# Designed miniproteins, single chains, continued (2): the designs that were tried, part 44

Each design is a single chain, and the fold is of that chain. pLDDT is the mean over its residues in the fold that is shown.

## One batch from the design tools (miniprotein)

Design m5513
Fold by ESMFold2-Fast:
Structure m5513 (fold): chain A 95 residues (1-95)
Amino acid sequence: SAAERLRKAALELEEAEKEAKELEKEVKEKKISKEEAEKRAEEIKKKAEEALETLTAIFESTLGPLSEEQRAILSEVPEKIKKRIEELLKELKEE
């Protein structure tokens, strides 16, 4: 059902946010290699992007084309995760 797909996408975003926070902590505590951190960062970014695509497709199938405000609301959490990961990747390249 559409409700089940929405719940799955929401759970994937929640998990991506949690994984991003845990990765930031592991990097700061020097518990992870630079190479492994970069790999996990890319996986988290991909998860957030795929979840946003799923959410957008479901809402557009129900509501028709989304307004600018609706698109901004849906993309807020995925973009926040993506930005945190991109900032972390930049820090890793300088170390």
Scores: mean pLDDT 81

Design m5514
Fold by ESMFold2-Fast:
Structure m5514 (fold): chain A 95 residues (1-95)
Amino acid sequence: SLEEVEELVDRLIELINEAEKTGDEKKVREAIELARELAEKLPDERIRENVLRAIEEAERLLKEGKLKEATLLLGSTATLVRMYVYELRREEEKK
């Protein structure tokens, strides 16, 4: 449901903000797993594929020790999904 997607996006943004403040790799890994759960619930295939590609790149960046770059990528991806969900909510309200 749209409400479940909204809740997951909010939780993802919180985890990313914590990872940015602490530099905690565990928080980045938690964000990646939450992003996977979010992707499974996204109705738009193109947005879902974009999230999955961002997850692959973030995992690669973590392997290379690029924690800050991985965190920034996840943050940008979460913002994109939040904007998409905002548009869906607006269209639902017009019906």
Scores: mean pLDDT 84

Design m5515
Fold by ESMFold2-Fast:
Structure m5515 (fold): chain A 98 residues (1-98)
Amino acid sequence: SENEEKINKLIEDFREEVEKFTLSPEMRELVEEFLEWLKTLTDLEEVKLAIAALLAVLNYYLATGDLEAAKELLEQFKELLEKKDLKGVEELIQQIFL
């Protein structure tokens, strides 16, 4: 479908952008697992918001080096997205940068 092609392109483009970051192998695996899970989403706006959430977690990890907190944040974002709580996703992104 057209939306599936757009979603796959967004995920691929973001994967290529992430290759520019110096990440631990463990953090790289968490990113890949999250991106692969994003392929199960059908709504383009949900995928865009999920990518914004992943970018927030990556910036948090690069600033702190806290792999466990990054993993927990990704799990929280996944749960919020599965519940269709898009406002909760936006609020959690804001909390990371406060």
Scores: mean pLDDT 85

Design m5516
Fold by ESMFold2-Fast:
Structure m5516 (fold): chain A 84 residues (1-84)
Amino acid sequence: SEEDEKLIDELAEMLRKLGREQYVEDIRQALKAVIEGKATLEDIRPLLRTALRGVLTDEQIDEILSIKDPREFLKKVIEALKKA
């Protein structure tokens, strides 16, 4: 959906601003696959943990990665990164 694409774009921009540009394209493609039902959040968990390590605490990452709904996940990770 347009809303999901906008959230993915917002996450990508936040990652670039926080010095994680190297992970942006891989995360963008992985999240699009999840939104399209071709993958699960669990499938991309290692990539997300690697990209977020050093920006968010391990506790914050574990809390965010426990979210099962992809849209709620996107909203929560963006919120956490804005406060980082």
Scores: mean pLDDT 84

Design m5517
Fold by ESMFold2-Fast:
Structure m5517 (fold): chain A 64 residues (1-64)
Amino acid sequence: GPIDEAEVKRALGEIYLAIGKLDYERGNYDAAIESYQKAIELLKDDPEGRAVAEKNLEEAQKKK
């Protein structure tokens, strides 16, 4: 097809990672955790992006 599903998933994962970081900075840790979990699922085929999301998830979980 004209759109690569893997590229779309990576872009969405990056967007969720950014949303999670914004929520974390604002103290919305539950929202940040949800967004990081979505990012991890979407970045399954991007080891670097997934690792960043997993680290940020751990930091957000420590705030709970």
Scores: mean pLDDT 84

Design m5518
Fold by ESMFold2-Fast:
Order: C-alpha cells, then structure tokens, then sequence
Structure m5518 (fold): chain A 96 residues (1-96)
C-alpha cells in the first residue's frame, strides 16, 4: 500500500484530515506500513474481532522494535494502553 493510500484510509476510518494524519505520523515516527497495521487493528476492533486487533498491534510494535530497538517508553506505553482498551472493550461486549 502506498503512503497516500494509507493516509486516505486513516482519514476515512478516524475522521482525521490529511494534515492531522501527517502530523501523527511525524510525531509518532510511523511509516506507512506501521500506520496500515494500526488501521487494521482499529478496523478489527470495530468489527468486534478483538483478538485480530491485538495481533495487529503486536505486529506493529514488533516491526517498530526491529527498526529501532531503543523505542521511547511513551511509544511502548501507547501500545500497552491500546491493547488494554481493546481488552476492556472485549469484556464490555461479553466476549469472555
């Protein structure tokens, strides 16, 4: 997927402007591939497939660690918070 296609997907799924998506990618150091994995996680979560959503988040984190093993703690905390939010949504949906 091209960078432009991933930005358009993010705009449609998250309701963000192109500028907001670009600012997010720069702030978080996200590649197009990383953003696409995060968007796949969001789509899976919205579909109620919480296991797939968590798997996509874990793949995104693994790829980030392969590129930079010394990721800031804020990035690691962000992934942990996202997984916790998905697990909370799963519990609220009576999927336990």
Amino acid sequence: MTREEVIEKARRLLGMSEKEVNDLMEREGLSAEQLDLLLEAEEAARAGDYEAAIAHLEEALARRLEENPDLPQSVLDGFAQAKAAIRKAAAQADLL
Scores: mean pLDDT 76

Design m5519
Fold by ESMFold2-Fast:
Structure m5519 (fold): chain A 67 residues (1-67)
Amino acid sequence: GAEEVEELLRQGIPLSDAEIAEILGISVTTVRLWREKNRAAEEAKREGSREVAEAKAAEIKAREAAA
């Protein structure tokens, strides 16, 4: 299913669009659209994680300066 393909892409498996299309029984165009949409969603999630990482780094620096 689509979620299974998402897991494979997340693991960094070097599968071509044609190979994924063959495994799922869908067109190469559908695979490309799915990858593109999945990347946009991943980018949005990264924005949230980035804010948390920056806040944590700032707190560590503040603690170091206070020591």
Scores: mean pLDDT 68

Design m5520
Fold by ESMFold2-Fast:
Structure m5520 (fold): chain A 72 residues (1-72)
Amino acid sequence: MEELIREGKELLKKAVEASKAGNSQEALELYREAVRKFEKAGLSDDEMIEMLMELGYSRREAAALLEAVRAL
């Protein structure tokens, strides 16, 4: 459980780095993997949004990213 959350947070950090570098496709793939790990750990959408906000995203940005990942 805790290991899945840690792995998900590591993937989120890599996704943020890819996004800042302009690698939007890679960033979305990393976000998707992070979301999958959080879902396996039993986290809700709100909890995943909170984790994204801890990385510097606004609530609106975090919600939009989660929606974009799920649309893929």
Scores: mean pLDDT 79

Design m5521
Fold by ESMFold2-Fast:
Structure m5521 (fold): chain A 86 residues (1-86)
Amino acid sequence: SVSELEKRLGDALFKQDLEEFKKLLPELDESLLNKVLNFLSTGVLPKDYALEVLELLEEEIKKNPEKFSQEIKDKLKELREKLLSE
């Protein structure tokens, strides 16, 4: 089942509500971060907005580097490089 937090994250992303997304950032764990990255990889969101979201995620990872695996960090970097090359 989708959690209330996961639904709020999805709604904030789909509505391009960066302020709401920023409020939810401290609640992100590995699983939720992976779901956000999967959604961004669909290309449904405008490129510029997706890049802003990735920048916010990178800042959250820098605050809590032990909380996130190298695998998820690499996935974020690969997605950013893909978006920048388009």
Scores: mean pLDDT 84

Design m5522
Fold by ESMFold2-Fast:
Structure m5522 (fold): chain A 74 residues (1-74)
Amino acid sequence: SRERQIAAYEVLVEEAERDPRASEEFREAAREILERVKAGQPIPEALERRLLAFLTRHPELLARIVERINALPP
């Protein structure tokens, strides 16, 4: 659902803001995706690839985000 998608990206933004290893560029990208999803706008593939590349290099952060998203209501 759109509500679950928004909640998932809210988790992403929150974890990015809490983690000192996260770059400001990563945090800005995460916030932009969240705002686009809230506005019903498409997410640019380049922006998603940038976030995925960062998360792939930081597996502990990715694991925390995945665990929190999996705990979200359906």
Scores: mean pLDDT 81

Design m5523
Fold by ESMFold2-Fast:
Parts: structure tokens; sequence; C-alpha cells
Structure m5523 (fold): chain A 88 residues (1-88)
């Protein structure tokens, strides 16, 4: 699943910058398949064009504020939306 791959990449990034216990990271990783499926179900029932527009606006604001972590999170969210759109 492309959504799962994106979520795993984000968790790996968090783990590298803020080393929590290996057990906490493993527990979070175990929940990612369920989170990916819930995100997919939500997005399949949503107006993807409107969500993409909102994410583009949030990305522009994050870039203006130079908030690197928010930029990464919004870009990951955009990739998730694009992955669901590609399944249609």
Amino acid sequence: SKILEILEEMLDRVAEKSPSSEEDIAAARAKLPELAEEARKYLLSSDLAEIKKQLDEELAKAKAEKNEDVIAQVEAAKRVVEAVEAEK
C-alpha cells in the first residue's frame, strides 16, 4: 500500500529525530496498517480536490513560517491524497 509506505517513512523520520524507546516505535509501527486503511476509507468518501486545495494552502503557510516539520507533514498528507486519487 502506497499510503502505508508514506506513513512508515514519516515514522522513520520521527524516530531518527526524536529517539523514543524501541518498544514505543515498534508499537506505533504496528498501528500503521490500521491507520493507512482508515485514511484510505475516509479519503475515498471525501472530495479529494477540495482536500488537495486545503493542503496546498496549508503548505504555503508552513513554507512562509519556515516550519520544516509542518512542511514535511503536509507534503506527506498530499502524497497520501494523490495515492488514493491514483486508485480511481
Scores: mean pLDDT 80

Design m5524
Fold by ESMFold2-Fast:
Structure m5524 (fold): chain A 65 residues (1-65)
Amino acid sequence: SHHRADLAGAGAAGAAASGDAARAKEFVQLMERHGGDPEAARKAGEAGAAGDAAAISVYGKLAGL
């Protein structure tokens, strides 16, 4: 759902901001695994790893996560 995508994206952004790359990677993998649009899910994952919360929200919603 979009809500879960937003939560996963926020978690990835928070983990990245705190320097926890491993946790950020786990959240981006969850977004990719459960995304409806593979390209949007991949972009959400990349945004999560980069800590871009705004991009995560947009692409996560487009992915149907």
Scores: mean pLDDT 55

Design m5525
Fold by ESMFold2-Fast:
Structure m5525 (fold): chain A 87 residues (1-87)
Amino acid sequence: SVEELEEELRKSDKTVREFIESLGLKTVPFSEILKRAGLEPVEEVLKMPAKDLSEEQRRALAEAIVRLKKEEEEAIKALEEAVKKVF
């Protein structure tokens, strides 16, 4: 959930980049995640400790990650369903 991810960001000793990498998103670039969260400049935010983000920034990042992860999962499922329909 967004709330769980926001709490993980607050407690994390990782940079924003390392935190996002730990989530295992397969198809989404860091720039897309941060732009969806409204966090710019992307390069500077990625270098920040995740815990140093403001409450508003942590929430925005958590919401963007949850949404993009769901979009990725839905896209993979749609592709799998399309493959099953052909074979």
Scores: mean pLDDT 77

Design m5526
Fold by ESMFold2-Fast:
Order: structure tokens, then sequence, then C-alpha cells
Structure m5526 (fold): chain A 74 residues (1-74)
């Protein structure tokens, strides 16, 4: 869990040093890591950022939906 949170943070840092679709991909990986760690708020935020950079990113759309569902269950 803690390792997945750190991995998510690392991907966010990589996204900050990138642009466009590459940054969206890193944010998608970050969102997945946060989702897998159980941090649904961070997963949602990262997925939303990924979609703002690449609205066609289907993986980010999927993670956003999953994160929102998990938040609603809390």
Amino acid sequence: SQQLLQLGDQYEQLAKKSSGKRASDFLTRSAQSYLDSGDYQKAKKAAQKALSLDPSNKQAQQILKQSQQKIQQQ
C-alpha cells in the first residue's frame, strides 16, 4: 500500500517534467497506483488531470469511474 502511494507520487513527478500525451500517460499510471493503494481521492484527481491533457485516454476514463464509485461507497 505505502509502496503504491510512493509509486503514484513518482509518476506525478514524471508527469510534471513531461507534456501532452506523455504527461497524460504518467498521470494515468499515477492514478492506477493510487487506486491500487486505496487512495481514491488521489486516484480521481490524477485521472482527471490525465483526461484534461488527453480526453481520449480510455484507461484514465476507466480509473476515474472506478475511483468515483469507491469514493461513493465510503
Scores: mean pLDDT 89

Design m5527
Fold by ESMFold2-Fast:
Structure m5527 (fold): chain A 91 residues (1-91)
Amino acid sequence: MKELIEEIRVERKVINEYIKNLTGEDGDDISLTSRVGQALLRGLGIPDDFIEKAIEAGIETVTDAIIAYGLLKRGLAKSVEEAAELIRKAE
């Protein structure tokens, strides 16, 4: 668990740098509920049904949504809610 939390912190920095290179803003500054944030996630291949569930689970930013999706794809979280809890612990 401690190792996974540290991995999430490192991944957040890498994703923020990537999003900043694309948009000029850190992904943590781009709201998941914004049209720009949702369009960016769709462009990265993240499905609309995941975005809706992420918002319902309390995920607020583009960077956190990308981390949550990656955790699910890697089998490190079993649900969007579990991914959101792991991200919250890494804040």
Scores: mean pLDDT 83

Design m5528
Fold by ESMFold2-Fast:
Structure m5528 (fold): chain A 61 residues (1-61)
Amino acid sequence: SAALAELRRAVRAGDLARVRALLEAHPDDPTLYEEAGVLAAIYGREDILAYVTARARELFG
């Protein structure tokens, strides 16, 4: 999806603000949160990984 493509770009760039905006627009989509977490781990984006993990737990845990 367009959202997933933009999420990949934002995570690769380390753009936490853009990642937050994209995920907050899709609070009921656990797949986007899972993808963001995997991408953050791959690109070593500790701030994004921490945000995604905490937010996913709030929404889906």
Scores: mean pLDDT 83

Design m5529
Fold by ESMFold2-Fast:
Structure m5529 (fold): chain A 70 residues (1-70)
Amino acid sequence: STMERQIQGLLDAFKQALDMAKTPQQIQEVLATFRRFVESMKAQASPEDQRLLDRALAEIEALAEAKIAA
């Protein structure tokens, strides 16, 4: 679906942003921005797409935590 492709594109872009982030503050700013995009998209998303958004958020949160811990 168009939404599924949009979610994947956003996920790829935010993975790149996390790779470029150098400080815990920058990592948290990337995460906060992604959370806002997910919240906005969930308001218009089907239940299936909401689950895709929840998985994408969990993935970005896990990557952000791992980067802060490293």
Scores: mean pLDDT 86

Design m5530
Fold by ESMFold2-Fast:
Structure m5530 (fold): chain A 69 residues (1-69)
Amino acid sequence: ALQARRDAIEAQLLTVPGVGPELARRLSGLLADHPKGLQAFVGLTPEQLAEALGISLETAQAIIDLARQ
């Protein structure tokens, strides 16, 4: 189900230092609707992701590293 996919992605994002509950919830909603889920972020640079989400480069890099696992 879409909700179960959102919950799984949210749980993974919450393991990333610098990702709070609000950001994890927002991103899980967007990524659950994407065919690639977290893998969608692999195509972005840390700079692009940081600017798009309004987060630090360090947090953006950590999210991309999670997506590559």
Scores: mean pLDDT 79

Design m5531
Fold by ESMFold2-Fast:
Structure m5531 (fold): chain A 75 residues (1-75)
Amino acid sequence: DEVDRLRRRADDLRRRSEDYRRMSRRFEEMGKRLLEMGPEYRDGSDSNFLSSRGYRDLSRRYEEEADRLEERVRR
């Protein structure tokens, strides 16, 4: 069933999106902790914030793909 395959794919994309959202949050928390430790940790903090942003962007793209598949299923 094509509809069931699209639903399973959308669910997979949603799960991956949530995993990336969790990764983004973890890197953001690490970046904040490093920043609190002192200016000598700024490069490490910046690197973690960059990773956080990357995973946030991945999460958004996967959610957008899932939304498109769910829209196709509803039609």
Scores: mean pLDDT 86

Design m5532
Fold by ESMFold2-Fast:
Structure m5532 (fold): chain A 92 residues (1-92)
Amino acid sequence: MLTRRQRIAISSGVIISRRGFDNTTLQQIADSVGVSVSTLYSYFSSKEDLGQAGVVQLRQASRTALQNGRPRTSDVLQSIADTVQQQLQQHR
């Protein structure tokens, strides 16, 4: 079962992959996951920390999907994780 922190991380990774890391605000992430910005800060120190957690959780979800015979879902989740990781590397 996924924790609230893990669910927030996955959802954050998805929105970052769609909008771009630099073009995504903490308010937009909070709105998309249904929490306050203060709640995001209670789990994560920064937008970069959120992005990194998203990559980790999306890669784990991709592995789980592949193990459960869902290769198309695995490919989509891996693609999202790769996009977020690339954006984080470009931001540095």
Scores: mean pLDDT 83

Design m5533
Fold by ESMFold2-Fast:
Structure m5533 (fold): chain A 81 residues (1-81)
Amino acid sequence: SAQEIEKMIASLRKTLSEILSEEVVEALVEVVKDSIENKASRAELRARVDEVAAKYGLSEEQRRAVLTYVGTLHAEIEQLL
């Protein structure tokens, strides 16, 4: 449901806020929302996350953590749809 997806996105925002600035968190949340709306593949989602990581100069450790969190959320949402 839309409410479950919103709760999952809120959880992602909270988790990412522990390791990233608010600006980067919102950029990643936007990528996730767009990917859900357009039914993007995992490869397309990963590519867009990598673009944000490059734009904001994320470390390799931060990039891996983000890809793990975003990938988990994407898989969970696909199971609900």
Scores: mean pLDDT 81

Design m5534
Fold by ESMFold2-Fast:
Structure m5534 (fold): chain A 64 residues (1-64)
Amino acid sequence: SAKAHEERLRRGREQVYREIDELMEELKREGGGDPANAMLVMMARGHERLGRLEEAQKYYELLK
């Protein structure tokens, strides 16, 4: 039913948001609590996962 489908989507979104929040907290810790460093770590990790090691290294080099 439409209600069951919407409930499933809502729960799925809530789960994804929790996973994103957990990842963001991990990245903030790796960046030393600086939001700019957290963003740089996130970008570096993203490039690493895509096999873009040279691009990932450039972001790590920008860490304070």
Scores: mean pLDDT 74

Design m5535
Fold by ESMFold2-Fast:
Structure m5535 (fold): chain A 87 residues (1-87)
Amino acid sequence: SREEILKEVDDILEGIRYALEVYNAAEKGDFEKAKKLVDEAIEKLSPLQKETMLAFLEAFVRLEERAGRDTSKLKEVLEYAKKKIEE
């Protein structure tokens, strides 16, 4: 139904929003805030939202690498998020 599709779209958009907040914190060098945002997301988000967040964080790592930027800390945040979701 339309309502089911809109709910899934809303979940995807929420996952993207959290990924952007984590990415923005990491880009500013605030890796402690990035990890805190991950912790909040893991507690609050649905499975689809968590999967979407991870997918976009992985995409941001790839884009940063393609741009020739150091991704070491962003990768650390991504691995932290993966580990937390598996717990």
Scores: mean pLDDT 85

Design m5536
Fold by ESMFold2-Fast:
Structure m5536 (fold): chain A 100 residues (1-100)
Amino acid sequence: HMTDEEKRNKIIEIFKKAVDEITKLLPPELQERVRKLGDEAIEKIKKATVDEAVEIFNEFSVEVLRLLREHADQLTPEQREKVIEILKKANDEILKIVEE
């Protein structure tokens, strides 16, 4: 029942929420880097197909996980687990939008 434009807008909304939730868990230096990655990915989604938006989110998730690995000494295991949970939840919500 949703148009591709409506699907993209819902994906962007889910993405923005995930970025905001992740940044609240991270030190200031990592907050800036995650926000930059998120902003760049959202701008790509605005020009992308719905299927490409899934790939863009997956690329963002991989880059965030890489950033967490590189800065593991600055993060608790609990912070890393919560970020992974946020990314998984956002991915599940995005896939539900795409499959409709």
Scores: mean pLDDT 86

Design m5537
Fold by ESMFold2-Fast:
Structure m5537 (fold): chain A 55 residues (1-55)
Amino acid sequence: MMTPEEAIALSQELIKLMESLPPDQKAEFSARLEEAVNARDKQEMLDIIAEAKAL
């Protein structure tokens, strides 16, 4: 349902969000991202982005 360009954009957005988060939030989101990558779960990655943007 997503194009490769959209997937790349989401990855870049995640990186930017991680860089701008305070250390406490960064640690939590980093842990969740690592779990999502290991689980190969794109839905979890999208949830992480949504939560980070809500901060």
Scores: mean pLDDT 71

Design m5538
Fold by ESMFold2-Fast:
Structure m5538 (fold): chain A 101 residues (1-101)
Amino acid sequence: LPIPPLVELKRQYEEGKEFNKRAEEALKKAKDGTATPEDIKVLEEYIRVLKDNIKSAKEVLKIFEKNGDEEGVKIAKTFIDQYEKRLKEAEEALKNAKKSL
């Protein structure tokens, strides 16, 4: 990738910020058992976005590791850990919400 890895991670965060608010509301409703079919669709989209972000962050991690950028490796691992935790929460909430519909 010609884009510096840190710039790519920041862009993902900024572009996702507005969508993340809708996704957090959908996730909360799914956990509370009050999710609508629209909330289910938002949560399914959120899961897809998280999987794409994890894949992208792992590619960025490889670039930092190849360049010996220890600070970049730490930042990329932090983003991956946060995305993977959120993915697990979202997948579990979606599974439970679909059982109630």
Scores: mean pLDDT 80

Design m5539
Fold by ESMFold2-Fast:
Structure m5539 (fold): chain A 96 residues (1-96)
Amino acid sequence: SELAKELERGFAEAPSLVLPQSRRTARVAEAIYLASVEGKSVAELKEMGFSDETIYDAAMMGYLAQGLPREEAEELARRMDDEEKIEAMRAAFEAM
């Protein structure tokens, strides 16, 4: 998707992005796009076949984009409610 290409461009200087993770990165980018642009809820993303892991990763990207340490981003992505996870995904989209 276009958003996945923008994420890949934003991480162009990250040679540690292994090719086998491209599909995972694309799914995370799709979740962020659908939440941010299409206004999809976590429940709708799950209905569309997004896994809990992909939604967790998408929310974590938002907290990392806000400047939170990885440990705090992981804890928040795990504990926060679905609405707060969507807000985090929107922050991730704005940072792309």
Scores: mean pLDDT 73

Design m5540
Fold by ESMFold2-Fast:
Structure m5540 (fold): chain A 55 residues (1-55)
Amino acid sequence: KTIPKDKILDYLRTLKSVIGTGPVSGKEDTLLLELPDGRKLDAVDLAEYLLKNPE
């Protein structure tokens, strides 16, 4: 029922890649983590989830 750690790691790797290559359009702010249930989370939503489920 919790977000799989593999999905979180893949999302963070994608964010690091985008930030590291120097995006000039701020596209990194629109990156979303898609859950198996079809829900989508941005970086802020993911941070709130981790704060509520520290593990």
Scores: mean pLDDT 60

Design m5541
Fold by ESMFold2-Fast:
Structure m5541 (fold): chain A 92 residues (1-92)
Amino acid sequence: SLSPEEGLAEGKALDKALEAMGKAMELLRNDPRLSPEEIAAIERAASAAFYEGIQEAGWETGMRKAAEAVRATLTKLGRTELGEEVAKILLS
């Protein structure tokens, strides 16, 4: 169980993570060089990595693994710079 102070800090950190995920997804969906299929593939890879990370070590690990998955997927698509931008948003 978390202390009241730890619970408050965790809640604020989760809210920040959700905002970062929202901004990252908006950036991907608004990129005219990504097809809907490519965006869906990135979303699936990021979500899978995020939930795996949460199961292992909580939301911070989830966010890190999601950022790594997005970066890897966009690098394979030849979009390395976009991958770095999205990863920075997710890890901010």
Scores: mean pLDDT 78

Design m5542
Fold by ESMFold2-Fast:
Structure m5542 (fold): chain A 85 residues (1-85)
Amino acid sequence: TYTPEEMAEKLSTLKVGDEFTIENLTPGNAFPVAEKALRLQIGVNAKYRDIHLENVLLSKALAEILEKEKGKVPKIDITVTYVPT
């Protein structure tokens, strides 16, 4: 599992268009990762229960999942595409 710091390090080795996937994140781990990716202005797709979440809506979608599943620990997969702006 990647921390936000490990994700930043991984991104520094990627070419434009390269992808990597971070699997089995808890909401507590997924949210900081998603926020870091959004701050770096890279493309991020999250998959939760086979639902793809685009980067512009990712934080909102994660907040909705956390509210709906209070007391549960859903697993979230985040796919990062390196597309620097």
Scores: mean pLDDT 55

Design m5543
Fold by ESMFold2-Fast:
Structure m5543 (fold): chain A 62 residues (1-62)
Amino acid sequence: MDKEAEAAARAFAKVVGSEEGGKGLYERLKKAPEAIPLGVKKIVEKYPEAAKYAEEELKKLE
């Protein structure tokens, strides 16, 4: 795996997974849901460890 991509995925999952950080990110996702959820899906495909947190955020966009 690309080391930088892995670090980015873990950082994103950590922010998304945190209750406070996830809420703030969710408000931003509402403005650009088309682009950001696709990126989240690609992250979970490469990094299963992040899937749990990223999927919760994808659910909030529905």
Scores: mean pLDDT 53

Design m5544
Fold by ESMFold2-Fast:
Structure m5544 (fold): chain A 77 residues (1-77)
Amino acid sequence: SHMEEEIEKLRKEAESYRKQAEDLVNQARDLYKKAMEEFEKDPERAKKLAEEAVSYQQQAFDLNRKIEELEKKIKEL
């Protein structure tokens, strides 16, 4: 049915965003670890790594909001 096709489309879009958000969270975690390791040796490098990690976390947050909107649409179908 048309509703089943729309639900499947929204589920696939949500799954794509979940994978992207997970990858961004993992990259942010790795960048924070590098920032901590570099902090005493190169504080400017550590700061840049931490700023990049924050950027990735913000992108993941935005994707999670899109996922929530898609999940709401799926529940309404």
Scores: mean pLDDT 89

Design m5545
Fold by ESMFold2-Fast:
Structure m5545 (fold): chain A 81 residues (1-81)
Amino acid sequence: AEVVKETVTLKNPAFDGKEIKVSVYQLEGDKFVLVKEETLTAKNGEITVEFEYKKGQRVVLVATATGEDGEEIVLFASVFH
């Protein structure tokens, strides 16, 4: 099984200076398993995330921020194959 390296850049001027939590999940059987999680501070409205997954595995990338009431706000979600 080959490993795929992926780089995702998220750009939005509204992100500048915000703490963005990035979670990467891999589908294994019928469950999503968390394989990477990190918190990044956006600079110039950008964050860059690098991750690896097995070729043919389904992977979900989710980027979230925390709102004023402590709620989790989903900023971005994407699926990779």
Scores: mean pLDDT 77

Design m5546
Fold by ESMFold2-Fast:
Structure m5546 (fold): chain A 94 residues (1-94)
Amino acid sequence: AADAEAEARVRAALRQLQLAISKVEGVAPPDRVLSEEEVIDRVTSIYGEETRPEVRQLLAAHRDVARAEARGTLDELQARLEKLEAELERALAE
């Protein structure tokens, strides 16, 4: 259950990143969800190699939060996720 929820959360995050990138580029989003590595490569191609660890941390944080929910430990991981999401949103807005 926890692993299935973690992967569902990551797939949702990947789709949101695809939609955000497509909106910034002014193109239609792809009709499929790209793989994690495809999304990371796309972001780094547009925003620079320095964004690679940020995207990886964001996706890892989504998995960590889903697993922490299953284990009943959440506060620090939710704070980390919120920070990473805000940082990525600022990068995409520039």
Scores: mean pLDDT 68

Design m5547
Fold by ESMFold2-Fast:
Structure m5547 (fold): chain A 72 residues (1-72)
Amino acid sequence: SLRERIAELLRTRDFAGLEALHAELVARLAANPDDETFYREVQIAVAEAAKEVGLELPESLLESVAKAKAEL
């Protein structure tokens, strides 16, 4: 699962992999708007993992994560 991929990348400290996964998530959101709830949960998980390893996320994703947290 995406959450398992995030956990593994964080465990191995694969910063390049985390950045690539973030880009993949953004692309999947654009392609699959019907999966909004699932992608919001994954966006939050990615943002938390990225923050923990010191990886900066784009403002557009940070705004999306903040909105997702407010709607949960």
Scores: mean pLDDT 65

